# Designed miniproteins, single chains, continued (2), part 28

Each design is a single chain, and the fold is of that chain. pLDDT is the mean over its residues in the fold that is shown.

## One batch from the design tools (miniprotein)

Design m5006
Fold by ESMFold2-Fast:
Structure m5006 (fold): chain A 79 residues (1-79)
Amino acid sequence: KVEEARRLFEEGVAAYKAGDLETAAAKYEEAARLFAEADPTSRELARVLSNLAVVYRKLGDEARAAELEARALEILRAA
C-alpha cells in the first residue's frame, strides 16, 4: 500500500516534469489517498499534498491549492 503510494508519487513527479499537469494531479491525488489511509500524519503525505498544491495552482485552482498547502503545513507542524 505505502509502496504503491510511493510509486504513484514518483509517476506524478515524472508527469509534472513532462508538463502533464492533469496526469500529475491524478497521480498525486491517488498517492495522497493511499498515504492518508496508511498514516494521516506522515511526512510523505505532507510532501504529496504540497506537490499537488503546486499543480493545482498551475491549473488555476487557487482555492484547492491553498487548502492543500494548509493541510500539509498542519501535518508538518504536528510531526
Scores: mean pLDDT 85

Design m5007
Fold by ESMFold2-Fast:
Structure m5007 (fold): chain A 81 residues (1-81)
Amino acid sequence: AAWEVSDPEAVARARELVDKAFQYAKEGKYLEASKYAIEALDVAAPQRGVEAGVVMVAAATLLTSIKNAYPEEYEKALKEV
């Protein structure tokens, strides 16, 4: 089995993306928040380790909240990423 070591730069980027997603959500910009959270999941998904897992959980939780409260913005983000 090939053990892929997490790329520290990719994990850091995923964290920055999820932090921006939460910032946009706090500003009421749910389309931008969804787009950044989706990007964070895409960057974090192939990575390993606890930090990548934390980013994925945070991004998924935010996306679920936006999908439930603002489904139109969520669906538009899915088409634009």
Scores: mean pLDDT 80

Design m5008
Fold by ESMFold2-Fast:
Structure m5008 (fold): chain A 69 residues (1-69)
Amino acid sequence: MELSEARRLAADALRAAMAARVAAGEANDKATVLAALDEARARVRASGDPVAPEALALLDAARAAVEAA
């Protein structure tokens, strides 16, 4: 499966989630980033895209890294 498509799906979902939070005036802190990642995961799951499992794995790895920081 093509990692570039999974990365694009994950990045697009995260960008949309972060843009919404920035527009709402939320701080760029750990809690906001974790919430944006959770929203991105929900968007990817709802998409029905064939690369969704790989995109979810990328988002899960990013979320774990943010939680560890």
Scores: mean pLDDT 77

Design m5009
Fold by ESMFold2-Fast:
Structure m5009 (fold): chain A 88 residues (1-88)
Amino acid sequence: MELGREGLRLAKEGKGLEGARLALEGANEAQRLLEQGDRERAREEAREAHRAGLEAVKTSETLEAINLGIAAALSAIGIIFDAGGKEA
């Protein structure tokens, strides 16, 4: 699924709340993949969700979008580390 990539695109286009929501959905999908043992796909989805969440935090002016972006980024970075990634 392209949830994280689409979330990143929306956040960069100034739709921070929609971008943050898709980033969180992407992080949830990555968690599901990790629980199923698909570490490679989980890491890829989490990496895109992490980027989308950070972009939403940087570009958004609403507390709702910022809070969702933080939640997505934190969930995603945890999944990246569990899947064996070391990305900043």
Scores: mean pLDDT 79

Design m5010
Fold by ESMFold2-Fast:
Structure m5010 (fold): chain A 73 residues (1-73)
Amino acid sequence: MEPSAEELVAEGKKALEAGDYKTAAELYEKALALDPNPSREVLLAAAEAVAKTGAADAPAKVAALAAQAVALA
């Protein structure tokens, strides 16, 4: 069974609420890879999860996600 972008977003939200930022970031990244037209809300949630991981590449990923969210406004 292949998870849909919507299922990955739902699981990402649960992980983010649980404080599992690494899992949340991975789930949101997979959701964005499957959805060619992500909502601004999903892009911002992904940016929050990535930012909270504290990973070395997090600032670059957050900037890219924020730029996509701004383009949708």
Scores: mean pLDDT 79

Design m5011
Fold by ESMFold2-Fast:
Structure m5011 (fold): chain A 79 residues (1-79)
Amino acid sequence: STMEKLEKGKEQAEKLYEEGRYEEAGLIYRILADEYLKEGNLKKAAEMYEKSGEAFEKAGRLKQAANAYAKAKELRAKL
């Protein structure tokens, strides 16, 4: 199911983050955020964009981090 796939993706991103593989974690969190957004789950989408931003920031990918944080802020404003 879509929910099962999203939960598995979240576990994988969390594992990558714990391993210091921040850029890969950031990419997966961004994919998860996009999927939650498509489902209309703005709260979970914002949470995943925030995690993506934090991961990209730790990876030194400042543009990707800024973009993710901006998207999270935009979604939070709609809640």
Scores: mean pLDDT 88

Design m5012
Fold by ESMFold2-Fast:
Structure m5012 (fold): chain A 70 residues (1-70)
Amino acid sequence: SAEEIAKAMKESKIEVKVEKLDENTYKVTVTLTGKDGKVVVVERIVDTRKESLGDGVAKARKEAVEKLLS
């Protein structure tokens, strides 16, 4: 549920690394550490000609939380 996702995000340590690869391409790495110590790492390549960097980061964060909760 949305409440479970929000709670997991609040109780987890979230680290976001954004690396510029070229003028239009960024590598986004999200490392999510749950309250129990479970670690999930999600990596996404974002092309800013196709989506915003913010949208790419948001998608990577969502994927990390979904993997943590599975």
Scores: mean pLDDT 82

Design m5013
Fold by ESMFold2-Fast:
Structure m5013 (fold): chain A 79 residues (1-79)
Amino acid sequence: QLEEILENPKEEDVEFLRELLKDENPGIRVLAAEALGRIGEPAVEPLIEALKDEDEEVREAARKALERIGHPRAREPLE
């Protein structure tokens, strides 16, 4: 079920994927950010939250997802 959501995420999965962004495994948080990017505009808010993640790969995945959606936040450098 998780793998199916990650491969073909739907708008109804946004809240579930937002919860995965809190997982202790950064690899799972990266996958959640990528899946949110495939959903598009409805996933912008949790992706902005993921830009503050402690793991650089998670922040990069969130940036790429926002860039894919075309959101202006993707153009701002992260520190």
Scores: mean pLDDT 77

Design m5014
Fold by ESMFold2-Fast:
Structure m5014 (fold): chain A 91 residues (1-91)
Amino acid sequence: SAREKVLEKVRKLAEEKGLSEEEKEELLKKLEEQLAGLTEAQLELIASAESVAELQRRLNLAVLSQQLGLSDEETLALLAAVEADPDAPAP
């Protein structure tokens, strides 16, 4: 699933950083709570990120959009814009 892809990418990045198993588990638990409000389509765009910076940027954008009450379609459109031009200044 897209959710599993995001969690796996974060787990691998945490392992590269040298986090302990307990630190990784706590990080992933917090991440799962943040992902609970996101759709599969939004999660697929987040999971397609090729760098830590892009993964964090897309995740933060999706979470913020949900907190601001934007629709799933509006949130997906914002994520798609970032995916199309990841080097562009933040919209």
Scores: mean pLDDT 75

Design m5015
Fold by ESMFold2-Fast:
Structure m5015 (fold): chain A 56 residues (1-56)
Amino acid sequence: MYDKESIEKNEEELRELFRRAGLSEESIEYALEEGRKRPLTGVELMDIALEYEEKK
């Protein structure tokens, strides 16, 4: 996997992992949309999703 394909494929895999962790669809989508606006690591995406889930 390289930069372009790695980001898109990682988004799909992270979405599955986040769902398995019990995060809502809205929190997952919010984090992934943020990751598309700026390149973020998986841990940063997880933190964003968790923060959204807790603070909504």
Scores: mean pLDDT 72

Design m5016
Fold by ESMFold2-Fast:
Structure m5016 (fold): chain A 60 residues (1-60)
Amino acid sequence: DKLKEELLELRLKLEKLVEENPELKPAVQKALDEAGELINKGDLEGAKKVLEEKVKEAEK
């Protein structure tokens, strides 16, 4: 499942960013929680969008 692989990739990127910048942990955790709720509801596209937006913000 391509979306599930993409979600895993995004989650790993965010975890790596937190390892590099621990101060990002609260914002990243909030995004992961929101994405997790969307995944539980079957909204994989919504979860992907949430994680992608957080990655873009954190990499800025």
Scores: mean pLDDT 81

Design m5017
Fold by ESMFold2-Fast:
Structure m5017 (fold): chain A 71 residues (1-71)
Amino acid sequence: VLEFTDVEEFLKNIKEDDQVKVIGSEGVIFLNRPVEVVEGARVFVQVSSIEDLKKRLHLVGEVKKIEVIPA
């Protein structure tokens, strides 16, 4: 598992088939993995591509942590 706190560094290292969980102040985004319960999160978003993730990143507020499981 790789962890990022910087969005730009994450985007440079991500591949399309990687499993991703983005934890923000308002919610969580999941890419290539099932939605799971995260304590304190009120918004849960599932995306199907890196492009969709980029477009919906604003929905989770301030990004606190990004977890990546390489494919």
Scores: mean pLDDT 81

Design m5018
Fold by ESMFold2-Fast:
Structure m5018 (fold): chain A 72 residues (1-72)
Amino acid sequence: DAAEAREALVEAMKALGLPHLIPQGVEAVDLAVERGDDRARELLRQGIEAAKAGNYLEAVRLFFRAARLARE
């Protein structure tokens, strides 16, 4: 779910002290949701799970990886 992924990203970036990167992170999530294939969707799901587990750095890494796949 796009909303759940955005919420997880915002929480993770605030927790990591990177609120200034939230706009870039939201764009990455939106790109992965709109243009991503099944692999990008799987990375978004893993990112949400990582954020729920408190693994905020891993969550952010997974969200940006999903966006990179969507751009290819």
Scores: mean pLDDT 84

Design m5019
Fold by ESMFold2-Fast:
Formats: C-alpha cells, sequence, structure tokens
Structure m5019 (fold): chain A 61 residues (1-61)
C-alpha cells in the first residue's frame, strides 16, 4: 500500500514534522482543534485533515 496522505501535507519537511508531532501528541478530545489549526495554517488539505484523523485513530491502538 502507498501512503497518499503525504501529498496532503506541506512540502516543507520542518512544518510537516511539526504537524505530525502535534497529531501524535494530541488527545482525542483536542484532535479536531489541532486539525483545524493545521488546515487554517495551510499545512494540510481538507482531505488531509480527514485522512490524518483516521490515521491518528488507528495509531492510537
Amino acid sequence: MSYDFVSHLTPDPEKATEALKKLVETPEEELDKVLDELLEKGWISEEGKELLRKIRETLKK
């Protein structure tokens, strides 16, 4: 399987790393807030927001 979610992240590796770190460290109740923040900054797309939410939920296990 190929990871398509990377194309939804900013091409800047520093910003992409920051976004992923925030997602990993964010508790479930704050996840939507963090995703909205990343979308507002333009670090992820709307599609990326939904995809990252699902990935984060999977990784939580």
Scores: mean pLDDT 68

Design m5020
Fold by ESMFold2-Fast:
Parts: structure tokens; C-alpha cells; sequence
Structure m5020 (fold): chain A 95 residues (1-95)
């Protein structure tokens, strides 16, 4: 279903943010690290909300994740993550 696909996309986005955190750990500022860690927590919250059928809770969590990613958008990889998270948010809003 569309909801299952969006939940999978949220999980994959969180996993990719975790990989970026590990890869760039020595190059990110403390503020960027905190923003990415915050985004992971909200993406995981959105994934669980979607799996439980709570579309409204998922939208709220995705909006917080997108806002957290915006604070860290200074590299091409983080820009790609932001664009992907925004696309997932748009898909949740369409549910």
C-alpha cells in the first residue's frame, strides 16, 4: 500500500541520515550532528506512527524532521537528504 511504501521510505531516510552521521562525524559541527540526530529520532517516530495508522502524527513528526535537516543543509549529501525527507512528507500529506 502507499502507507507501507511511505513507512519504508521514512525508515530508509533515517538509515541514510545515520550513515551520513558516521561518514562525516569528524567534519560536522556539533550543531549539525545534533540536527541530524534529531532528524533521525523524528523520522523513526514518523515511521512508527505510519505503521500504527496515525497519519496525523506521522505528518507532525516528518515536519519536525524536515525542519531539523534544514538546519544541517550545508553539504550536497545533506541537501539530498532534505529533498528526500520533503518528498516523503508530501507523500504522507497525500494519504
Amino acid sequence: SGRDAVAAAARETAEFVEKVLEKYKDKLTPGQKKALETAVRYLRTAQRALEAGDVRGAINAFELAVNALKKAVETPEIKELYERAQAVLDAVRAL
Scores: mean pLDDT 77

Design m5021
Fold by ESMFold2-Fast:
Structure m5021 (fold): chain A 76 residues (1-76)
Amino acid sequence: LDKIIEDLIKGAEEYIKKGEEYLKQGDNRKAAVYYELAADLLDQAAYTAISAGRLDLAKELYKKAEEAREKAKKAA
């Protein structure tokens, strides 16, 4: 379970980085898509963290997912 959470977080971080790169290039649509993908992975990581009994980590991951969604809204 811990490895799955780590892999999901890593994937989300990669998508956030891609979103930022596309935003700098002026591709707001792709930036929004990658931020939404990051939020989805962070939600999955949060649900997995709950299953692992990692409630504090789950709360942090949900907040990061919300931040990614706000970035997606702002980019679009």
Scores: mean pLDDT 86

Design m5022
Fold by ESMFold2-Fast:
Structure m5022 (fold): chain A 55 residues (1-55)
Amino acid sequence: AAALAEARRKRADEENELVRKSLLDLGYPESLAQERVEASRGVVERDIAAEVARL
């Protein structure tokens, strides 16, 4: 359970960094990139909690 949650967070962090870089490269403001990352983090934590509850 803990190892799965950690792996999922690490993967999400790597994907969020790529998304952030892509948004900045496209000329979007850093505030929008940060907002997108925060929203993604909330979804990942909620999904982890739901999966743990099913185990």
Scores: mean pLDDT 77

Design m5023
Fold by ESMFold2-Fast:
Structure m5023 (fold): chain A 60 residues (1-60)
Amino acid sequence: SPEERVRARADMIANLERIALEAEAWLQGKPLTPELKAEIDRRVAEIRAQGDAEIARLQA
C-alpha cells in the first residue's frame, strides 16, 4: 500500500540518519553519551513523525 511504502521510506531515512550521526560523533572523537544518544533518538523520532504525518495526509 502507499502507507507501507511511506513507512518503509521513513524507516530507511531514520536508520541512515542514525548511522550518519553516530559516524560523525566517532570521526569527531565524541563518545556516545546518554545526552548525545537522546539527541540522536529525538532526530530519528522526528523523521518517523514526519512519515506518520505523510501517511495521515494520504488517508485524507
Scores: mean pLDDT 84

Design m5024
Fold by ESMFold2-Fast:
Structure m5024 (fold): chain A 64 residues (1-64)
Amino acid sequence: GMDEQLAGIAAALASGDPVIQAAARHDLRTHYGLDDAQIDAAARTAAERGPEAARELIREFLAR
């Protein structure tokens, strides 16, 4: 479901691999409709606080 897909995207953002991160950013933009500021916030959160925190932030953006 969506929660499993968002967990995968959050893990990708936290991976440290720029190719995997670029794919996750593209998915957030094209399939979830997030803007660049929201995607950048999610990527920073994944790097600084880990994938679970990034997943929670993405869920908050999608609930607005």
Scores: mean pLDDT 86

Design m5025
Fold by ESMFold2-Fast:
Structure m5025 (fold): chain A 68 residues (1-68)
Amino acid sequence: SDALIEALAARLVEELGLSRERARGIAQALLAMKDWSDEQKIQFLTTEAGLSREDAERALALFRELTA
């Protein structure tokens, strides 16, 4: 959902200080991998998206909040 991607991207900008472009990319990726394990999502966020462990865990928490 484009609305869900925009909502998650906005929260990532606000909470983690990411650029809108980077936040949108991360939001799209998390939605594409929604059925992956939490550890696989964290691995992507730290290795491919370049987030710290702390920021990756916060991003995952925001994703879970918005997709509950």
Scores: mean pLDDT 86

Design m5026
Fold by ESMFold2-Fast:
Structure m5026 (fold): chain A 59 residues (1-59)
Amino acid sequence: GPIYTVKHDFTASTDDELSLKKGDKVEVLAEDADGWVKATSLSTGKTGLVPSNLLEKVS
């Protein structure tokens, strides 16, 4: 899927969510409901839900 960069640190509050640091790269796998996306961290290889507004597309 497309690669995005993380705009600010995010800490998961549930097991379905993915913790990320500002500047991390993620691959978006699917759009979910309510402005969340399913993504895989390129630094950790872990997959989870993150807010779509956290992400900026790599040009």
Scores: mean pLDDT 80

Design m5027
Fold by ESMFold2-Fast:
Structure m5027 (fold): chain A 68 residues (1-68)
Amino acid sequence: MSAEEQFKLGLEALYAGDYEKAVEYFEKAVELDPSLAARAYALAGDAYLKAGDFEKAEEYFRKAAEAR
């Protein structure tokens, strides 16, 4: 499974409301392709925000900003 496939699965999970799976896919996408970090971490932050985990959302939004 490529970084692009992991990122796509993350988007599908996010759209389906499976926020925990969305974050897992986005993290794996970054592991395979660090150039995706800014976008993937921003989406992971959004997933945690929608899940009500504000502490994790802040952590991932910060990681997204640092990955610019």
Scores: mean pLDDT 84

Design m5028
Fold by ESMFold2-Fast:
Structure m5028 (fold): chain A 64 residues (1-64)
Amino acid sequence: MILKVTFPEDLDIVAAAKELSKIPGVEILDVSRTELVLEVDPSNIDEVIQKAKELGAEKVEVLP
């Protein structure tokens, strides 16, 4: 399952990516200035969304 996570421009996105990658079944596919694209094991989706929100994510989208 692919997630796109959007963060505020003033947030350290690399630090956010490192924290999310600690969750089992998370692969970082792309890192931009404000967006991460993640491949996530569907069994861990709720944990990833919750962690992203804790890290200051403004938006989390499930990609087709």
Scores: mean pLDDT 83

Design m5029
Fold by ESMFold2-Fast:
Structure m5029 (fold): chain A 64 residues (1-64)
Amino acid sequence: MPSKQELESELRKILQKVQDELSDEQAKEVFDFVAELIERYGRSKEGLEKVVKELKERYEELQK
């Protein structure tokens, strides 16, 4: 399983892709979504795993 630092790195990479590939409005919606997930699950290792998983799913849907 990835470390907390690896999960935070993965989160930063996905958010960078969101900024680069999506419109400003879509990127803001994704950032607001991530903020909600962090509030819900927290920034523990398990919480970050859930945040990264749900962010990847949302990013995949937005690419379609």
Scores: mean pLDDT 78

Design m5030
Fold by ESMFold2-Fast:
Structure m5030 (fold): chain A 77 residues (1-77)
Amino acid sequence: MKKEELEKLKEEAYKIAKEALLLEGYSEEEAEEAAEKAAEILAGQFEKLAEEKGFEEALKKAKELLEEARKELEKMK
């Protein structure tokens, strides 16, 4: 389901961004606000990519991007 997959990607992006910002010393409120914006940006980019290259290609690239972000988050620890 297209909407369900997008919401899972937004949730994952939010979690990664929030953890990264907290590790950088931002307050919980600032981290949550910035993470929510990051998730919305990812959603917009995903939708654009899905229109240009198709849903499956967009999903693959989004998952690769989130996996790279997660590896970067681990390096910050």
Scores: mean pLDDT 78

Design m5031
Fold by ESMFold2-Fast:
Structure m5031 (fold): chain A 83 residues (1-83)
Amino acid sequence: MEEAIKLIKEMLEVAFENKNLSSEDLSRIVGLVLSAIGALLEGDYEQAKRDIEALVDLVRKSGADEETIKKMEELAEKFKEVL
């Protein structure tokens, strides 16, 4: 659990460093992060994985640079491995 939460925090930090994200995109990212944390607390690891995958997809579609997208994908893969 603690490792999964740390990975979510790292993903959020990477996403927020990208200045191409709108305020609306950032709000949606926060919503997905809160959903993923809630799912983890309930033991719904499949929902947490879906929320994190949706987070990566949103960052990709928002016009983030390739380096940011790659970092998000790598962190999402690590998240899936620690569940």
Scores: mean pLDDT 81

Design m5032
Fold by ESMFold2-Fast:
Structure m5032 (fold): chain A 58 residues (1-58)
Amino acid sequence: KKKKIEQNIKKVRDALNELGSKASLKELAEKAGVSQKTVRRAIKKIAKEQGLSVGEVL
């Protein structure tokens, strides 16, 4: 559901803020406590929201 997606995006965003843009998908997934697939989806949405590419967020 939508609420679960938003919660996962927040967790990934928090992990990205703590680890920095050099963090791998594995590190972000471990820090956020979600699957790598969820991290990949969340990163794409965060990048779009900030007007950046996925590679610029990572």
Scores: mean pLDDT 73

Design m5033
Fold by ESMFold2-Fast:
Parts: sequence; C-alpha cells; structure tokens
Structure m5033 (fold): chain A 88 residues (1-88)
Amino acid sequence: ELKERLKFQEDPDLTPEERAFAEALKKAYEAILEALLEGKSDEEAIRRAKEAIKEARPDLPDEEAEELARQLLEGIKKALEKIEKEKK
C-alpha cells in the first residue's frame, strides 16, 4: 500500500509496463558501462545489454532489445567522449 502511494507520487503517468521497461533500460545501461570499462567489444556490450533487457522484459522481441542495446551503447560512448574531452 505504501509502495503504491510512492509510485503515484514518483511517476503518476507511468504504467506498470512502462516502469518495467525503464528498469530494463537501467540494467542494460549498467551492463554496457561495465563491459566498456572492462575493455570488451561493442558486440559483447550489446549482448549483455540485450540479456538484461530480456530478463526484465521477456515479452520484448529480440530485434527491439538489440536495437535498444545499440542505442544505449551509442549514448554511453558519446557521454564517455564528453567526459574525456572534459579532462583536457
């Protein structure tokens, strides 16, 4: 009951499905970041992110999960490049 009130206050416009999707994206983001920090390939980062997305959203098609993983990878790379430029 208290959790439902917190859910309403936090994101009243989000459905349970949309919240689950957001959680899947967060897990995928973490998986990609870890893979990149370990020096893994882009393909490995995408694979790990896809697994995270599918674990949280098993109903999501493989093609959509892979596309989301690719988009997250590109976003993370751009963010890391900006941080690298900031060091200069």
Scores: mean pLDDT 71

Design m5034
Fold by ESMFold2-Fast:
Structure m5034 (fold): chain A 91 residues (1-91)
Amino acid sequence: DPQLKKQLEEERRQRHEKLTEEVVKTVEPLREVMRGIENARTQAELEELEARGREHLEKLREKSKNESELKDVDKMEENFRRVVAEARARL
């Protein structure tokens, strides 16, 4: 039944959009953390910011129920780790 399939897809989209809003709320603090990392001049400060970012990502993973949602969180974590590695190389 195409109508049933469409309704299930719409429910999945709504759930995904709701998670996206929560992701955006989590990303904003992470973006501030990443700006701090770019300006950080000590390893201790970098490590503290990394720990905070990881805690936010961990909470998001716990709320994630679908593979797509987990993949979005994984992408965010990969980008976050890349920024941390770049800052470490600069220091």
Scores: mean pLDDT 73

Design m5035
Fold by ESMFold2-Fast:
Structure m5035 (fold): chain A 71 residues (1-71)
Amino acid sequence: MEAEELAREALELGMEALRRSETLELIQRAIGAILIAIGALFDVEKGLDEEKALETARAALELARETLEET
């Protein structure tokens, strides 16, 4: 399932960004990405709107990638 795969990737990258973050701003962004990714995983698990879960997972992944690039 694409949404689940992207959300799990976002969660992993978000946690990595959080681990490497040295500023409060980057920590907050990493936590934000993690929470959005968890939300997407929850939507997938409950069989909610798959298209919305996919969009949420993509947003989380992009935020996680951007945050990790700034660490």
Scores: mean pLDDT 83

Design m5036
Fold by ESMFold2-Fast:
Structure m5036 (fold): chain A 59 residues (1-59)
Amino acid sequence: MKEELLEKLIELARENPKVKSVHVDFDKKTVTIETEDKTIVVKAETLEELLKKVEETIK
């Protein structure tokens, strides 16, 4: 799960030129994605839901 989440976040950053930084907090199960225009915060109850939400964000 951690490895899969990191791989998906790396793909998101590479494919989306507006993404400036990504921060993962595994303890809080939160991913913060900073873009040129805004900060997107994704939260979930489990790492599996967090991975799913990140995948949905990638399109």
Scores: mean pLDDT 74

Design m5037
Fold by ESMFold2-Fast:
Structure m5037 (fold): chain A 62 residues (1-62)
Amino acid sequence: GELEEILRAIGRVLRAMGDLLDAELKVKKNPEDEEAKKELEEARKEYERAVEEFRKLLEKLE
């Protein structure tokens, strides 16, 4: 149902936020690690996608 979709979207945003913070910490520890930089870029994109999908879902409730 609609509530389950909202809760799932919130969960995705929270998980993406955690992954983004972890990726930022990896880059701070090893600024020359190209793989860590790629993980950070991917984590940023996932976080942006998760927030966008959550926002669109909330707009449908109006």
Scores: mean pLDDT 85

Design m5038
Fold by ESMFold2-Fast:
Structure m5038 (fold): chain A 79 residues (1-79)
Amino acid sequence: MEELGKELEEALKAGDVERAAELAREIAAARGAALAEKYGAEAAREYARRAAELVLRETGIPELAEAVLEGGLAGVAAA
């Protein structure tokens, strides 16, 4: 998780949006699964939606926000 976060930061610094989206999707999936296990699927899905909105607001990158949402929801479904 921590290593993926560092790779995401490096990809963003490099302007590699495609790589950043791949990493964000993977991080969001792991987080979504963990949140679903701890708090239930519905709460985890709501968290994924809010996280995607925050990412869009903070970065202005729609591909990154989409990756966070899709990854998070996929992680919840896999839990």
Scores: mean pLDDT 81

Design m5039
Fold by ESMFold2-Fast:
Structure m5039 (fold): chain A 78 residues (1-78)
Amino acid sequence: MKYELTEEDLELVKEFQELDAALEANPDDLEVRKEALERETELIVRRLLEEGLEEAAEQVRAAAEEALRRLEEEMERR
């Protein structure tokens, strides 16, 4: 890779911290987090593909799909 994913790593850490807070505050926040995760994933994947990092783009997409499924399961449990 020609760069480190420091910016994206910091965003992911922030997302997890905000998700923990949302899980405690209100189930409706989980739907908002799901929408935000989908948008962020699209931006990251697009950027990686523009740089020719197809493997990294697929990994990010797979991780986001897994996270979205976990969010859906958590929303269903509520």
Scores: mean pLDDT 66

Design m5040
Fold by ESMFold2-Fast:
Parts: C-alpha cells; structure tokens; sequence
Structure m5040 (fold): chain A 76 residues (1-76)
C-alpha cells in the first residue's frame, strides 16, 4: 500500500503548509507571489490526482484556492 502511505504523508505535509500559510499576514507576499503559489499548488493537485493521491490532491487544491483568495485581496 505504497500509494496510501504516500498519500497520507503528503496530505499531512500539505495540511501543515496550509496552516502556516493561513497564519501569515497578507503583506507577507505580493499578489503576484500568491498567484504563483496558486498555480504551483494547482499543478501539484493535478499531478497528485494523476498518480492516484486523491487526499493530497484535494489538500493541494484547497491551498491553491487560499492562495488565489489572498492574491485577490492583495490586489484589491
């Protein structure tokens, strides 16, 4: 069950990264940097889905949405 073990490990890591990202002030990054983070997270989510890591892919998409939201707020 290599994929299941890796999916759980990746999901935990992404959860930690999401919590750290949420704790950062909006001014920590520019709107462009938040957009880059969203694109990277979206690409990671697609890659994880292709590999069958569905839980990790879901967390990566949540991170992408958070980054996009922050980019929009930073531009406003």
Amino acid sequence: MEKEEKDEEMTEKLEEEQAQFEALPLSAFSAEEYEQAAELAEGLAKKLEEEGYLKAAEKARELAELARRRAAERRA
Scores: mean pLDDT 78

Design m5041
Fold by ESMFold2-Fast:
Parts: sequence; C-alpha cells; structure tokens
Structure m5041 (fold): chain A 73 residues (1-73)
Amino acid sequence: MEYELSEEEKEELKKLELYQAALLYVAKKKGIESDAPALEELAEKLVKEGMSEEEIKELAEEGIKLAKEELEK
C-alpha cells in the first residue's frame, strides 16, 4: 500500500490538475512559454473533450484566485 488518500483528497488533486491545465492553456494563448509538456497535453485534451475556450478561461481565473488567496496568507 503506497497511498492512503481520502476520496476528497483525490477529487482535490484532480481539480488542481484541471486548474493547472486550464491556466497553462490560457498562458500559452497569451504567448507565455511553459516547461510542462504533460500539462500542455492535458489542456489540449480539455478542448478536444468539448470544453469551450470561455470555460477554460473561467477555470484558469478561478485557479488564479485560489492560488492568490493561498499566497496572501
């Protein structure tokens, strides 16, 4: 047994991964380069699965807000 993550912790990790992928997608659209090819691939999958660019932008902005609140502590 390697990990004893709760179901809530697993869902939080998935949400963080989605926020990060959305943020990367928006950043790349604005011309900001990134060194995370795995996240870039995940961001492209979000678009292919039918997420609109507006939905991805909203998700990225939400992730930025959460990150700012954590950093401002």
Scores: mean pLDDT 69

Design m5042
Fold by ESMFold2-Fast:
Structure m5042 (fold): chain A 79 residues (1-79)
Amino acid sequence: GKEEAVKELEELAKEYEKKGLLAAAKILRDMAQAVRKSKGEPDAEEVIRLGREAAEAAAKADIESMTRYGAELQELLKK
């Protein structure tokens, strides 16, 4: 459910923060906030998958992929 996705994204953010990858941690926290504020029931597995991919893109400084994943999350959070 929504709470499971938020919890997993926040745990991933902590792991990236421990590694000093602050941009990746920030993206995961921003995604967790977006999920928490959404009024729909997003697919938790898809949200977690997008979070992992976005964090990896951030860690590699892949700006184009980071932008794409952000757009996909916004669509996923729509009704």
Scores: mean pLDDT 79

